# Designs tried in a protein design run: designed miniproteins, single chains, continued (3). Part 54

Each design is a single chain, and the fold is of that chain. pLDDT is the mean over its residues in the fold that is shown.

## One batch from the design tools (miniprotein)

Design m9855
Fold by ESMFold2-Fast:
Structure m9855 (fold): chain A 86 residues (1-86)
Amino acid sequence: GPLLDKAIELLKKAMDLVKQGKVDEAIRYLEEAIKLIREYEKETGIDLSYVRALVYKALSLLRQGKFDEALKYLEEAIKILEHIKK
């Protein structure tokens, strides 16, 4: 649905920003994606706590300068969300 579509787009934009070294902007996009994921959970009753945990781990890794590891967690989160989409 529209919330999940927007969350996926924000996660993909955050990955592009990380690859460009725009880490502070990437973090803001990830925080927005988490808000949309939580709203989707509230509206559908579907538990996405594992997906949120992957995004929080990526945030932690970005703050540590571990960009390649952070990108792997974001790719996993996106794959799970794309599978749930529909």
Scores: mean pLDDT 89

Design m9856
Fold by ESMFold2-Fast:
Structure m9856 (fold): chain A 89 residues (1-89)
Amino acid sequence: TTLTASVLAPRSVGVGEALTVTARMTGGPLASATVYVDGKPYKATKISDNVAVAEVVIREPGRYTVSVKVTGTDGNTATSDPVTVEVLP
């Protein structure tokens, strides 16, 4: 079975407010996940067999690209398609 990764994030957040990014994996049990915001890595906390969550605070307004990389318990990895988050002043 092929692993897939998906990312859930709001379309916009206020500057200095917590951005909650959710990583989901299909095709097997999740071992770990990393959230990327404009290429900068943030460690996600595993909360269930297929879900991990990270909270990120962005301090400058702008458009940010968010993606996730998930690792299954078998050592295989998958990366999500990116989404754009608008950080409002």
Scores: mean pLDDT 86

Design m9857
Fold by ESMFold2-Fast:
Structure m9857 (fold): chain A 69 residues (1-69)
Amino acid sequence: LIDELLEAARRGDLERALALAEELGPNAMAIASSAAKNDRLAMTAYFLGAEEVPNASELTEEEARELIE
C-alpha cells in the first residue's frame, strides 16, 4: 500500500493516491480531502506529511518514504 501510494504520488496520479489513502484510514482521507480544496498535488503532498507541495515527478522513492517514514 505505502509503496503504491509513493509511486502514484511520484507520477502525479492523484486518483490512485486517493484510493490508496482511503485504504489507509479515515485520517488520511480527511487530510487529503482538506488539501484538495486548494490543489490536488498539494493534497498528495499534505497527505505524505510535507508542509510544501513537492514536485511529485522530482521525488525519488527514497525521498517520498522519508516524508511518510
Scores: mean pLDDT 52

Design m9858
Fold by ESMFold2-Fast:
Structure m9858 (fold): chain A 90 residues (1-90)
Amino acid sequence: SPLELAQLALGIVQGVLSYLREQGAPEEVIERMEELAKKMEEAIKRKDIQTFLEVLEEAIRLIEEVYRETGDQGLGDLRDLLQRLADQLR
């Protein structure tokens, strides 16, 4: 279901957030990702898949920015996985 895919994507974004904290990512990046994860949780609670998709696409762009700066292939792979989930939610 769309809600199950949304919950899976949120779990991945939360995993990225934990990973970024462990790697000592800049505070600005961590705060931006925390805000996006919170907005995703709120969209799921409202069953608002359209708002969820918009926020997920913002999270994908942020992960892409970090991937370009760091060359961290794990973040690149997670960006690709999240993009596939976003495409299925459309």
Scores: mean pLDDT 89

Design m9859
Fold by ESMFold2-Fast:
Structure m9859 (fold): chain A 82 residues (1-82)
Amino acid sequence: MEEEIEKFYKAQLELLKAVAELRDAVLNDPSKVDEAIQRAREAIDKLREEVEKVKPYNPKLAEIGERVIRTAELLIEAAKKK
C-alpha cells in the first residue's frame, strides 16, 4: 500500500515536471516542443499505471490522478496548436 502510494506521487511529480518543461518549451524554445510532448506523454503513461495499482485501495487518489492526467492531455493539445 505505502509503496504503491509513493510510486503514485513520484509519477505525479514527474508528470508535473514534464508539463512545466513543455510550457517552457512553448514559451522559450519552440524547437523543443515535440520532445517535451513526448516526455509528457511518457509521464502520463507512468501515472496511468500507478492509478490502476492504487484504484482498488484508494479510489479517491485514483480520481485525483485521472484529473491530473486529463489536465496534462489538454495542455499537450494546446501546445500542438502552436
Scores: mean pLDDT 82

Design m9860
Fold by ESMFold2-Fast:
Order: C-alpha cells, then structure tokens, then sequence
Structure m9860 (fold): chain A 94 residues (1-94)
C-alpha cells in the first residue's frame, strides 16, 4: 500500500517516476511523426499518460492507461479490469 511508505520515500518514488515519464515523453515524441495513423493514436494516448505522471496526476494517468489497454485488448478478462479498477481506487486513497 502506498500509505505504508514514509513521506520521504514516497516523494523520492514520485520524483523518479516523473523523471522516467519525461524520458518516455521525449522518446514518444520522436516516434510520433514516423508512425502510421493507427500507431499515432496509441502514441498520443501514451504521451497524455506520461504528461499526467509528470504533473503528479497518477489517478488520471492510471485511468487513461486502463482505457488504452482495453482499446488494444478488447478481450481483456473482467477479473483483470476489476483488479485495475481496485488499484486505481486504492491510488485515489493514497
């Protein structure tokens, strides 16, 4: 649980996650003009997720990731969806 982390550890984790998201954003921006239209839509969604992480909006980032996962994998089992929604709810409480 995120609530079991010390405030300093949580801050360091978020800063590290934001730095990784910044690097991912740069890579995605380089790939976007080279991708076909279908891949461009996926990359744009991934960029939105990266930007939300950089802003510290982890709840919204998780929600968009779930939407992207369901769009690419429409046969995703309900149990996996339920677990993802539970994780997002726990993240909102943290």
Amino acid sequence: MLTSLKPEELKEFLEKLQELAKKQKEELEKLLPKADPKMQEILKKALEIAELIIEGNLVEAAKLYLELMLKENPDTPQEVIDKAEEFIADLEKA
Scores: mean pLDDT 73

Design m9861
Fold by ESMFold2-Fast:
Structure m9861 (fold): chain A 76 residues (1-76)
Amino acid sequence: GDKEEIDRSAHAILSGFAGTLTPEEASKLSEADVRAALGAMAAGMRIEKVSREKTIEELDKLAKAAGLKVEDYGRL
């Protein structure tokens, strides 16, 4: 389902941009660590010319999973 796809994508993105993280490690991240990772992912996606709409949707789902809002970590 959509939730499973977003969860898998979020973990893949985190591993790619913030370093290698397991699901267990991701669940233990501090808010500050997650915010930094999300900011780095947003910057990386812009450089790689990822679809703006897809980027916003994925970051929103990822931020909600971490208890953050998309607006809190930059312009998208």
Scores: mean pLDDT 50

Design m9862
Fold by ESMFold2-Fast:
Formats: structure tokens, sequence, C-alpha cells
Structure m9862 (fold): chain A 104 residues (1-104)
């Protein structure tokens, strides 16, 4: 198993809730849900956003300390990094998983 996948499993075990932030009917949503389920990770809440800005706003509104937020967007690594940085700046106790980077 890759080190990034091992860190995700460890983060999920420690998390109070697992929140998936995604876009409706996106291939990334289905791929991420399938991947998480294959690892035995159950998603507690799905937040569907239509923009990067809405994704950050919904995550900031819903996430609590001890939650794991999984970012699964079609916007690519730079946008997902910017979202993760903004979420961490506002909620430093939040654990974030970005598919192409890992746990941040």
Amino acid sequence: MSPEVEKLIEAAKKAKRIILVTFPNSPEMFATLTGLLSLGIKVDKILEANSVEEAVELALKEAKPGDLVVLATPYGIKAELAMAEELKAKLPDLTIFVKSIGVV
C-alpha cells in the first residue's frame, strides 16, 4: 500500500466525521467514493458544490475540529491546494485529504 494511502486510512480512523467535498455527477466524485469504500472508509457527509468558492464556503460552514475533509473536484491540483490552504487557515485543526497530494 502506498504511504499516502496509509496516511489517509490513519487520518480516517482518527476523524470524528469524514466529509466529501465534490461536484455533482463528476467522475472524481464516483472515483473517490469507490476508492474510499474499497479502503473501508465510510463517508458521513457529502457536500456538493458548483464552484471552488462554494466548495470552500460549504466546507467552512459544515466542518468541525476533528473532521477529515476529502476534496474530490474536477478543477485540478492547484485549485484543490488553494482550497486546502484556505480551509487550514480558517480551521487549523481540520485534516484535509487532496487526492494528488495526500493528507495536509
Scores: mean pLDDT 80

Design m9863
Fold by ESMFold2-Fast:
Structure m9863 (fold): chain A 80 residues (1-80)
Amino acid sequence: SELEEKIASLPEEKQELARLVVDFLRARGADEETILLAIELLKKSSLEEAKEFSREVVQMVLDGASVEEIREFIEKKLEE
């Protein structure tokens, strides 16, 4: 799939973070487009930024944030 190909193209250290983020986003009911945006952000980030971003997304899911709120967060980070 496009998602698996994009995850496989990440540095090894980011692949585990990407799978974690995908699992939490899917559990929250995020669409594939939102998940692909999260992978794009992980790709563009440094390893430390990717760790922080992954932690923030996981925390948003655990806190019950909507898919729309999570998508807005990801889009805002991509614009920075």
Scores: mean pLDDT 86

Design m9864
Fold by ESMFold2-Fast:
Structure m9864 (fold): chain A 69 residues (1-69)
Amino acid sequence: GAAAGAAVRALMLSLGASEEAAALAGKYVDRAETADEAGQRAGMVAAIDVGAEAAKEVSAHTRELLEAA
C-alpha cells in the first residue's frame, strides 16, 4: 500500500538513488499485486539507478515491508 511505497522511496533516496527513480520504485510497490512482484520491480529500478548491491537491499526490504503489512 501507500505506506510501503513511501518507505521504499525513502530507502532508495538513502542509498543514493535519484528522486525520479525513488518515486518510480515506490509507485511500482504501490501497484504490485504480490510482495515478490513489488520487490522484483523496485529492485530492478535500484539496479539501474544505483547498482546491484542496492538492488539486493531494496528487493529484500520491499518484500519484508509488504509481508509485514
Scores: mean pLDDT 80

Design m9865
Fold by ESMFold2-Fast:
Structure m9865 (fold): chain A 83 residues (1-83)
Amino acid sequence: DYLDKIRSKSVDDLIKEMEEFGEKEKKYGVDQPLDKVKEIIANEDDEKKRKIMEELIDARKKSNSVEELIANFKKILEKVKNE
C-alpha cells in the first residue's frame, strides 16, 4: 500500500521527497507551495509534521494536474491553520 509506505518514512525523508518535487515545479514557473508548508509547520512536533507531510504526498499521488495539486495543497494548508 502506497499510504503505508509513506507512513513508514521519517519526517526528514518525507520533506526531502517533497523538495525534489518542488525543484521540478520551479522549472515550470509554478508557485512553490512546499516553501509555504515548511514555514507553517516549522514549530509543529515531529508527529504532526509527519501527518501533514503524509497528506501532502497523498495529494500529489491523487492529483492528475498541477492545478489540482495546488488546489489540494491549499486545502491541506488551510486545515493546518484552522486546527
Scores: mean pLDDT 62

Design m9866
Fold by ESMFold2-Fast:
Structure m9866 (fold): chain A 89 residues (1-89)
Amino acid sequence: MEEVEEVMERAAEIESKRQGIPFEEALEEIKKAYEEHPDKEAFVKLLKIMIEFEEKLEKLKKEKSEEEVREEIKKYAEKYSSEVKKLIE
């Protein structure tokens, strides 16, 4: 499904930057994780949460001071952690 592929590609861009690995390698890791995941729907939801967090962080870095960005990162990290726990419980 095209939407799932787009979500994986966006997640791979983020993971590539986070891990310092090539995009193709990050994309292969995500695709493998998706195929091996027992709940593929939950996995896609998890990727969407991660993407939303990173996109908001990128916008904040451009518009706000470092101190304001740090505060928002803490809030989003807490929300992300809570949502991840709901998906893996």
Scores: mean pLDDT 74

Design m9867
Fold by ESMFold2-Fast:
Structure m9867 (fold): chain A 68 residues (1-68)
Amino acid sequence: NGQQIAQALQQMSQQASQVGDQYTSDIYQRIADVIQQDPNASNGQIAQQSGVSVGTVNSFISKAQQII
């Protein structure tokens, strides 16, 4: 479910921000925003729209899926 993945990524973004990792926090937010706007987007489309590499998108979505 894209909505649950987006929420998990938002939580991960907040956690990264709290430890001072603003760069990783921003990446989690970009991926979450794309999923919220287009829940049917493939990982490749998410990478294109967020400006994040496909490998990073695959890794972060996989981590989000493990916590929901």
Scores: mean pLDDT 83

Design m9868
Fold by ESMFold2-Fast:
Structure m9868 (fold): chain A 70 residues (1-70)
Amino acid sequence: SQQQLQQLEQQLYQDALALAEKADKADREAGTLKPYPITDPFTGETRLMSPTGVLAFATYRAILESIKKK
């Protein structure tokens, strides 16, 4: 159902965001990699994310497309 998909999307997004936040903290402390600008899929805002964060969002989206098509 729509509600079930929305709940799953929120759970996947939170997991991806948590991973991205860990990566951002590590990159910031190391000072080695610059954040990469991406569009937040839920707010539409441009935000800076580490490369690991970008990969986490890409993985989240791939999983979501897979389950939507079934």
Scores: mean pLDDT 68

Design m9869
Fold by ESMFold2-Fast:
Structure m9869 (fold): chain A 100 residues (1-100)
Amino acid sequence: TPAVPTPEQVEAAYAALAILFGEEAARAAVADPTAPVSVDDLLSRIRDPELRELARAAAAEVDTDGDGRLDFAELLRWLARLFRRLGADVAAEALEALAS
């Protein structure tokens, strides 16, 4: 069984996901923080093609098994990389610290 994420990790992931994918997608992704999140499900919610391509590239960097599904630590690292690519370095640093 995967390690259960902390409340701080869940709150940070929810905030980041809500900004990038909307509140409904954020709620779905954190509803069971022990369940892997589908990259393709989240990417399908991005309407901006440039943001979608950045998100896909960032996911490839953190998805160590290449299955297109992220555990919660991989999700936090993905969100951190995506925020860094968007110039949100402070948010990225906070997410990276929580993923460690």
Scores: mean pLDDT 77

Design m9870
Fold by ESMFold2-Fast:
Structure m9870 (fold): chain A 111 residues (1-111)
Amino acid sequence: AGVRTEAQEAAARAALEVLRGRLAELRANSGPATAALLDGLLAQLAAAEAAGASPLGLLLLAAEGLRDIAARTPDPAEAARLRALAEAARAAYDAAVAGESPEVARARVEA
């Protein structure tokens, strides 16, 4: 990969590190139906990573997966938290694609 791609991947990797922690916390604080859907997303992320998906690809997959789970969860408070994290993950992806620093991309997931 070129220098630009390496910078984008570094930013996405930093954001993914924070996102994985937030996913684990969200799973721990969710009811069993939402936790099962999150387990499915975590399995998809692990499979994609094992198949060679880039940090950028994993970050986008996580953002899309969280949005999908938000649409399927019966709890409106859990749905709101899932949507907020999906938007944060997408903002981090957009920042990484735009060439923002790892610190900026990471901060998008922390907000």
Scores: mean pLDDT 86

Design m9871
Fold by ESMFold2-Fast:
Structure m9871 (fold): chain A 100 residues (1-100)
Amino acid sequence: SHMMEQIKEIVEEMTRKIIEILEEDRPGDEEAVKKIEELGKKLLEKLENASPEEALQLLGEFGREVMKIAEESGLSEEAVKKIEEILKEAYVRIADVLDS
């Protein structure tokens, strides 16, 4: 599905941006980067077998796990806010794709 391909691209971009924020705030935290990469990979695998309507629910689950990793890694308040904005932007973009 063209819609599902767009959603996957949004997820890949979101995951990359989150990793960039993490690497800038906590340089050398290989464990945190690996955890985020595995969550992004798991989300993409779930999306292969999901309906477009399930995508927002899966994104919500991903976001909760990312925020848990951010808290455990001791990210700055600024980095946490940037990650929250990235997650919100991805949610809006995916919702817009689904409303098309």
Scores: mean pLDDT 84

Design m9872
Fold by ESMFold2-Fast:
Structure m9872 (fold): chain A 64 residues (1-64)
Amino acid sequence: AKYEVTLKTDGAAIYMDGSTFKKGETIVVYDLKESEDGEYLEGYDADGKKVLFSVDGIESLKEI
């Protein structure tokens, strides 16, 4: 499945290399999965790179 995730706060989404996103940015990801602790969602961008989203830092999430 494909999703648009809009961020509530700076740094609410992080790549594995430590790169972060800003508040209000919208990121398109595939295959969203909840982390073991329920605090994060894991997705993959169009290049197959893992993105971690803080659940508390998500303003909106919609399937597209």
Scores: mean pLDDT 81

Design m9873
Fold by ESMFold2-Fast:
Structure m9873 (fold): chain A 68 residues (1-68)
Amino acid sequence: MPSLKEQFEALAKEAEELLRKATAAQRPLVDELLGLAHEAQQALREGDEARARELIEQMRKVIEEMRA
């Protein structure tokens, strides 16, 4: 099972690729994803694994929405 840090790093890379292709219509999803990424990184630094897991899952949901 990949670590929470490894999961975050993989999603951050996917987010960067989506940001390069993002349309104006996706701006709210982009802003949401950036906010979630910031909070997830903070939770990981604080060692709050439960919060980091929740935020990483929310990031995954937003990435799925951007791909739709």
Scores: mean pLDDT 81

Design m9874
Fold by ESMFold2-Fast:
Structure m9874 (fold): chain A 94 residues (1-94)
Amino acid sequence: ERERRQREAREALEEVGLADASLEEVEEFGREVGREVALESGHEELAEERGEIGGLAGRAAWYYARGEWEKAEEYEKKAEELLRKVRKEVAEKK
């Protein structure tokens, strides 16, 4: 499992050309992807929260790729918690 998570994170970063990027560059890329997804889905008001989720996921991937498990899991958990909150807010608008 550990080696698989690290390999998957490395492959994901290589796919987007960020294998050798800094933590800040990967976080910024994730933030931009999150914002873009929110804007394209018609949820402009969620762009900031989706950006934060993407940034946290980017940080987690950067740490997983380097075998820094405790830090990776911390950021992954924060990203998942924010994502759950955003999904609840969207559901309540029904």
Scores: mean pLDDT 79

Design m9875
Fold by ESMFold2-Fast:
Structure m9875 (fold): chain A 102 residues (1-102)
Amino acid sequence: SPLVEAVRELYARVAPKMSPESRALLERILAVVEEQAARREADPEMSPEEWRNRLLAEIEAVVQAHFAAHPDMPAEQRALLTAFLGELADLVEAWAEEEAAA
């Protein structure tokens, strides 16, 4: 999946700057993206918009749980995670728009 490859490239670029806890969150997000991409390939009738909304909702749930578990996270790490999540959301939205146009 081009989306999975793009997310892996994003992970490889940002992971070295992250704490072990932040890196574990990134790995969980990557696993969610890979699982959702596989599910969509198994269900080709799912719309790109429906898939995008489900993927982003699952990512948000994982992120909220992580922030709740790490209330003492340094502001720098929180900023890096927020930037990563923004780039990830842009990749997912661009992918969904491309798939809808096909």
Scores: mean pLDDT 82

Design m9876
Fold by ESMFold2-Fast:
Structure m9876 (fold): chain A 70 residues (1-70)
Amino acid sequence: SLREQALAELEKAIQTGDEKVRKEALRAAVKLMQGDIEGALREVREALELAKDPETKEHLEKAIAYLEQL
């Protein structure tokens, strides 16, 4: 499902990102699990602004793409 794909990309961003990115990505995952898609999108966009490495940015951008299809 799109939710499972978004969660998978968030989990990858948590693994590659620094502590600040990890906190926002975890908040996004919690909101997504609660069905708060708009809240999840906000937290992922915040994580993307904090991310510096291309790998973490790619995972967050993919998460946004999946969430926008929900």
Scores: mean pLDDT 87

Design m9877
Fold by ESMFold2-Fast:
Structure m9877 (fold): chain A 59 residues (1-59)
Amino acid sequence: MSAEEIAKGMLEGAEAAKTSRAAALATRHGAEEVLKTSTDPEVLEAARKAIEAAEEVGA
């Protein structure tokens, strides 16, 4: 996947995280893995937003 596709997926995960705790947990896990492996600033920003959205739901 391109960096743009990964970033888009993270932002979609952030929106899903607002709707259920299970989605928030999955989004947080995926975003944490992306933060460990990605060096793309756009992907890193999207992953941080996904983690923030998950934390707002209590995940």
Scores: mean pLDDT 77

Design m9878
Fold by ESMFold2-Fast:
Structure m9878 (fold): chain A 84 residues (1-84)
Amino acid sequence: MTLEEIAKLWKELDKDGDGTLSKEEFRELLRKLGATDEEIDALIEKYINKDGTFSKEQVAEAITRFLQSKGIKVSIEELLKALE
């Protein structure tokens, strides 16, 4: 999956345009990236804020870690730039 495809998914899920995702939106994003339910659960548990949301930076870090685990060469800075 390309950074452009990931940016499109972010734009579709960040309906508020506030730069945050809900727990369900973040779960949907990870599923569309090909994450298993076990991988999704682990990422949610690690990155979730106490209010049940994810900041743009937390989402970018989680996606970067996931993609790197699949052998995709991407940095958090590249992903944050793509999500602009």
Scores: mean pLDDT 76

Design m9879
Fold by ESMFold2-Fast:
Structure m9879 (fold): chain A 83 residues (1-83)
Amino acid sequence: SAAQREADRRRFVERVGEAADELAKEHMSPGLARAIVRAVELGADSPIEKLVEAVRNAAKGHGASDEAIDRLVEAVRQAAEEM
C-alpha cells in the first residue's frame, strides 16, 4: 500500500540519517549529514545501486574519507534490506 511504502521510506531515511549524523560528528561537518540525508530522500525509490552511488557522491563532495563512505554505504545497504 502507499501508506506502507511511505512508512518503509521514512524508516529507511531515519536509519541512514543516524549513520550520517555519526559521520558528521567525526568530520565536524553538519553539512555532510544534510547532504547525505538529501541524497537518500531524493533516491529512496531508486534501485539500490543508484541510491548508493548518490550517497557516495554526496559524502565525497563534503569531504568524507573513503573509509567513512564505505561504512555509510554498508549502513545504507543494511537499512534497505529492511524495506
Scores: mean pLDDT 77

Design m9880
Fold by ESMFold2-Fast:
Structure m9880 (fold): chain A 87 residues (1-87)
Amino acid sequence: SEMLALEQQLAALMATLSPEKQAAAQAVFDEAERRIYEVKKSTSDKEELERKLREIAEETAARLRELGLDELADVVLRYYELRIKAL
């Protein structure tokens, strides 16, 4: 599946990073998942949920780009887009 392929790409990209960059990227992902949890907990409207999750996805990709992890940011954005479409 496309989701499985993206998960595999994310894991492979993370494995190529230095320990310091891997920790920084993981912190970005942990923050994204915390925000996703809170948004899902507080938002009952599907359309509004999709918009908020898309905002989190875009901000997460932007933070990864700030770390110089452009390829990881591209894959992460596609991964979150698929998760949103599966709601």
Scores: mean pLDDT 88

Design m9881
Fold by ESMFold2-Fast:
Structure m9881 (fold): chain A 64 residues (1-64)
Amino acid sequence: SLDDAKANLERQIRHWSETLSKEDFEEILQRIKSHLRRHLPPDDADALIQAMDKVAEELLKQKE
């Protein structure tokens, strides 16, 4: 389901935030967004990207 996809994506984003530098983390986020936009219907891509951006914004504010 879309909600399961959001939960899985959020877990992966939090893991990458813990293991990567801020620069590498931002690069991976842009790569994932591009992938989602190319491979999913627009509404599904937008929903996942919005969920991703919310989590990423919080985590990026916490990175040094």
Scores: mean pLDDT 82

Design m9882
Fold by ESMFold2-Fast:
Structure m9882 (fold): chain A 89 residues (1-89)
Amino acid sequence: AMEERLRERAEIAKQNGDTDLAKAFEALLEGKIREAVKLLVDYAIKNTPENVTKEQILDLVKSILEFAGVLNDETLKLVEEEIDRKLKE
């Protein structure tokens, strides 16, 4: 089931020390989509190369949200807004 796959991914993230990614999967399991998006964007920026583009960050976060079954126009807009906010700082 999807919940089992998300729990497995959260456990793997914890074992790898990826605290933000683990918390993001836990937030997705709890239906806290906005919190999960923020954590996933923070994870993507922190753990991708310095030359990562906005499009690469967006694609990574989209892939995780699609895997979790929560990718839609609303969640995509939240991802784009969070990326823009973080990259303009």
Scores: mean pLDDT 79

Design m9883
Fold by ESMFold2-Fast:
Structure m9883 (fold): chain A 61 residues (1-61)
Amino acid sequence: DDQAFLERTATVVAREVAARGGDPEKARQASLDAFQKALEEGLSIHDAVSRGATAAVAAAA
């Protein structure tokens, strides 16, 4: 359930990055990697989403 939510969130982030001229594939992968890492560290799903968004923007730049 959380996994499906994070996958949908990564897709939305990738679309927003693409709309701004960034690389959506790099953004999607970076957000998924950051989500997984945050959850493994015991962070909340909200904190995982914040880290994922930051990683996606950094990877797309």
Scores: mean pLDDT 79

Design m9884
Fold by ESMFold2-Fast:
Structure m9884 (fold): chain A 56 residues (1-56)
Amino acid sequence: MTLRDWVLSLVPEATDEQIEAAARRLGLDPDAEAASIPGLRRAGLVTLVREELARA
């Protein structure tokens, strides 16, 4: 399961552009295996994606 797929499972309304922008800000590859990314970093990505949605 990619990091992108994992984020979409929690925030299905997120766009690919929002996920990629948030991942870039954190230095994460959205196409990397989600399990390879530390939980705190994944949580930070979800927080940034949710903030993007709250502003939209």
Scores: mean pLDDT 82

Design m9885
Fold by ESMFold2-Fast:
Structure m9885 (fold): chain A 96 residues (1-96)
Amino acid sequence: EPPTELNEETLKRMEEKFEELVRYLSEKYGLSKEEIALILVAQEYMNSLPLEKQLAESVEVSSDEEGIEIAIKLGKELVEKEEEMRKLFEKYKEKI
């Protein structure tokens, strides 16, 4: 039996949002699968932090493009530093 934490509708919605995000980043910003995977790793890391720490580490950005570059840089640092983040990066690349 699958875990009861996420119902089928929630899993489907998450999958649809993931595909929409990948498509948006690819079409809007011309990003590679590797760059999109790095952004997803950075987002996963930020979502795991307490709200106060998320706000403290936030950088003021003048554009979405600047935010994308910051996310890619963070993702690269996380993949180099943490074995768990490296595994997550490879998993996202396979899914994209």
Scores: mean pLDDT 68

Design m9886
Fold by ESMFold2-Fast:
Structure m9886 (fold): chain A 72 residues (1-72)
Amino acid sequence: MEEAIKEIIDVAYKTALELLEKQDLPMTEIVEAAVKAAREYAKKNNIPLSDELVEFAARLGAGRAVIDYNKK
């Protein structure tokens, strides 16, 4: 369970960070794209988490990417 949550956070973080570096998009668009990517990853890999937990973990990952990007 803990590893699955970390996987979703990592997927969302990676997606958000890539979008922040490559595209000039509003933060809300980047977060929503990261949530979408995390949900697709969870379905494709049969991650045993509820949709609510996937979204929560994805928003945590995306938020971390935004913070890290702005520190550079």
Scores: mean pLDDT 80

Design m9887
Fold by ESMFold2-Fast:
Structure m9887 (fold): chain A 90 residues (1-90)
Amino acid sequence: SAADAIIAQIKAAKTGQELLDILLSNEETISSLPKKDLIAVLKTAADQALRLKDPLLIFAVGSMMLNYGRLYGDEELIELGRELMALGRR
């Protein structure tokens, strides 16, 4: 699936810039994914951002999670986004 392809790209990212480029180049596809697949992509991006220890990227992914959480009314995704943004501001 499109989500599985994006998840594979995210997991292969070796730098914060590579992960950001993957997210930006797939922005239209990500925004059109079914909610379940979108959440899987965002959670994978969050995990990878944390592994790469890039504060700006951790904040950026947290912001995406918060925005999509608000769009879908997903309280868990909103809370995860807020927590990730707080970590990225350190």
Scores: mean pLDDT 88

Design m9888
Fold by ESMFold2-Fast:
Structure m9888 (fold): chain A 65 residues (1-65)
Amino acid sequence: SKVTSVEAVRSGPGVYSLTVTGEGIDEEVVREEAERLAGRLPGGRVSGVTADPEKGTGTATITTA
């Protein structure tokens, strides 16, 4: 898999939306990027992961305490 971009946007209080784009983006790749971001946030947790490898995109939700 080749990751081209990773975007994280604060969607609400204590909620971040992560979007991963590239080639062969599967749920494992998205989860790895989401866990990386969650580890940098106070009380960060990954609460949802989806991927569409054929379209080269995936999303995750990260929540904080």
Scores: mean pLDDT 81

Design m9889
Fold by ESMFold2-Fast:
Structure m9889 (fold): chain A 71 residues (1-71)
Amino acid sequence: MEYAEVEITKHTTTVDGVEVTSYSIKLKFSENVTLEVLKEALREAFEKAGIEMTDEQIERVAETLLEFHKS
């Protein structure tokens, strides 16, 4: 069974008068997840989080995450 679930949460805090934005990313995906399935899940998650990403940026993120999974 191939699946990928991505949840992105945006956090904004103020440190010494400077706004700092951080993101929490939760990932759940199968051992046999493909780049295509992961790209689609990421695209949907970024869209829901209000983050505008190009297809190239989504592909780079997906490739990086897939590399970490194999490590």
Scores: mean pLDDT 75

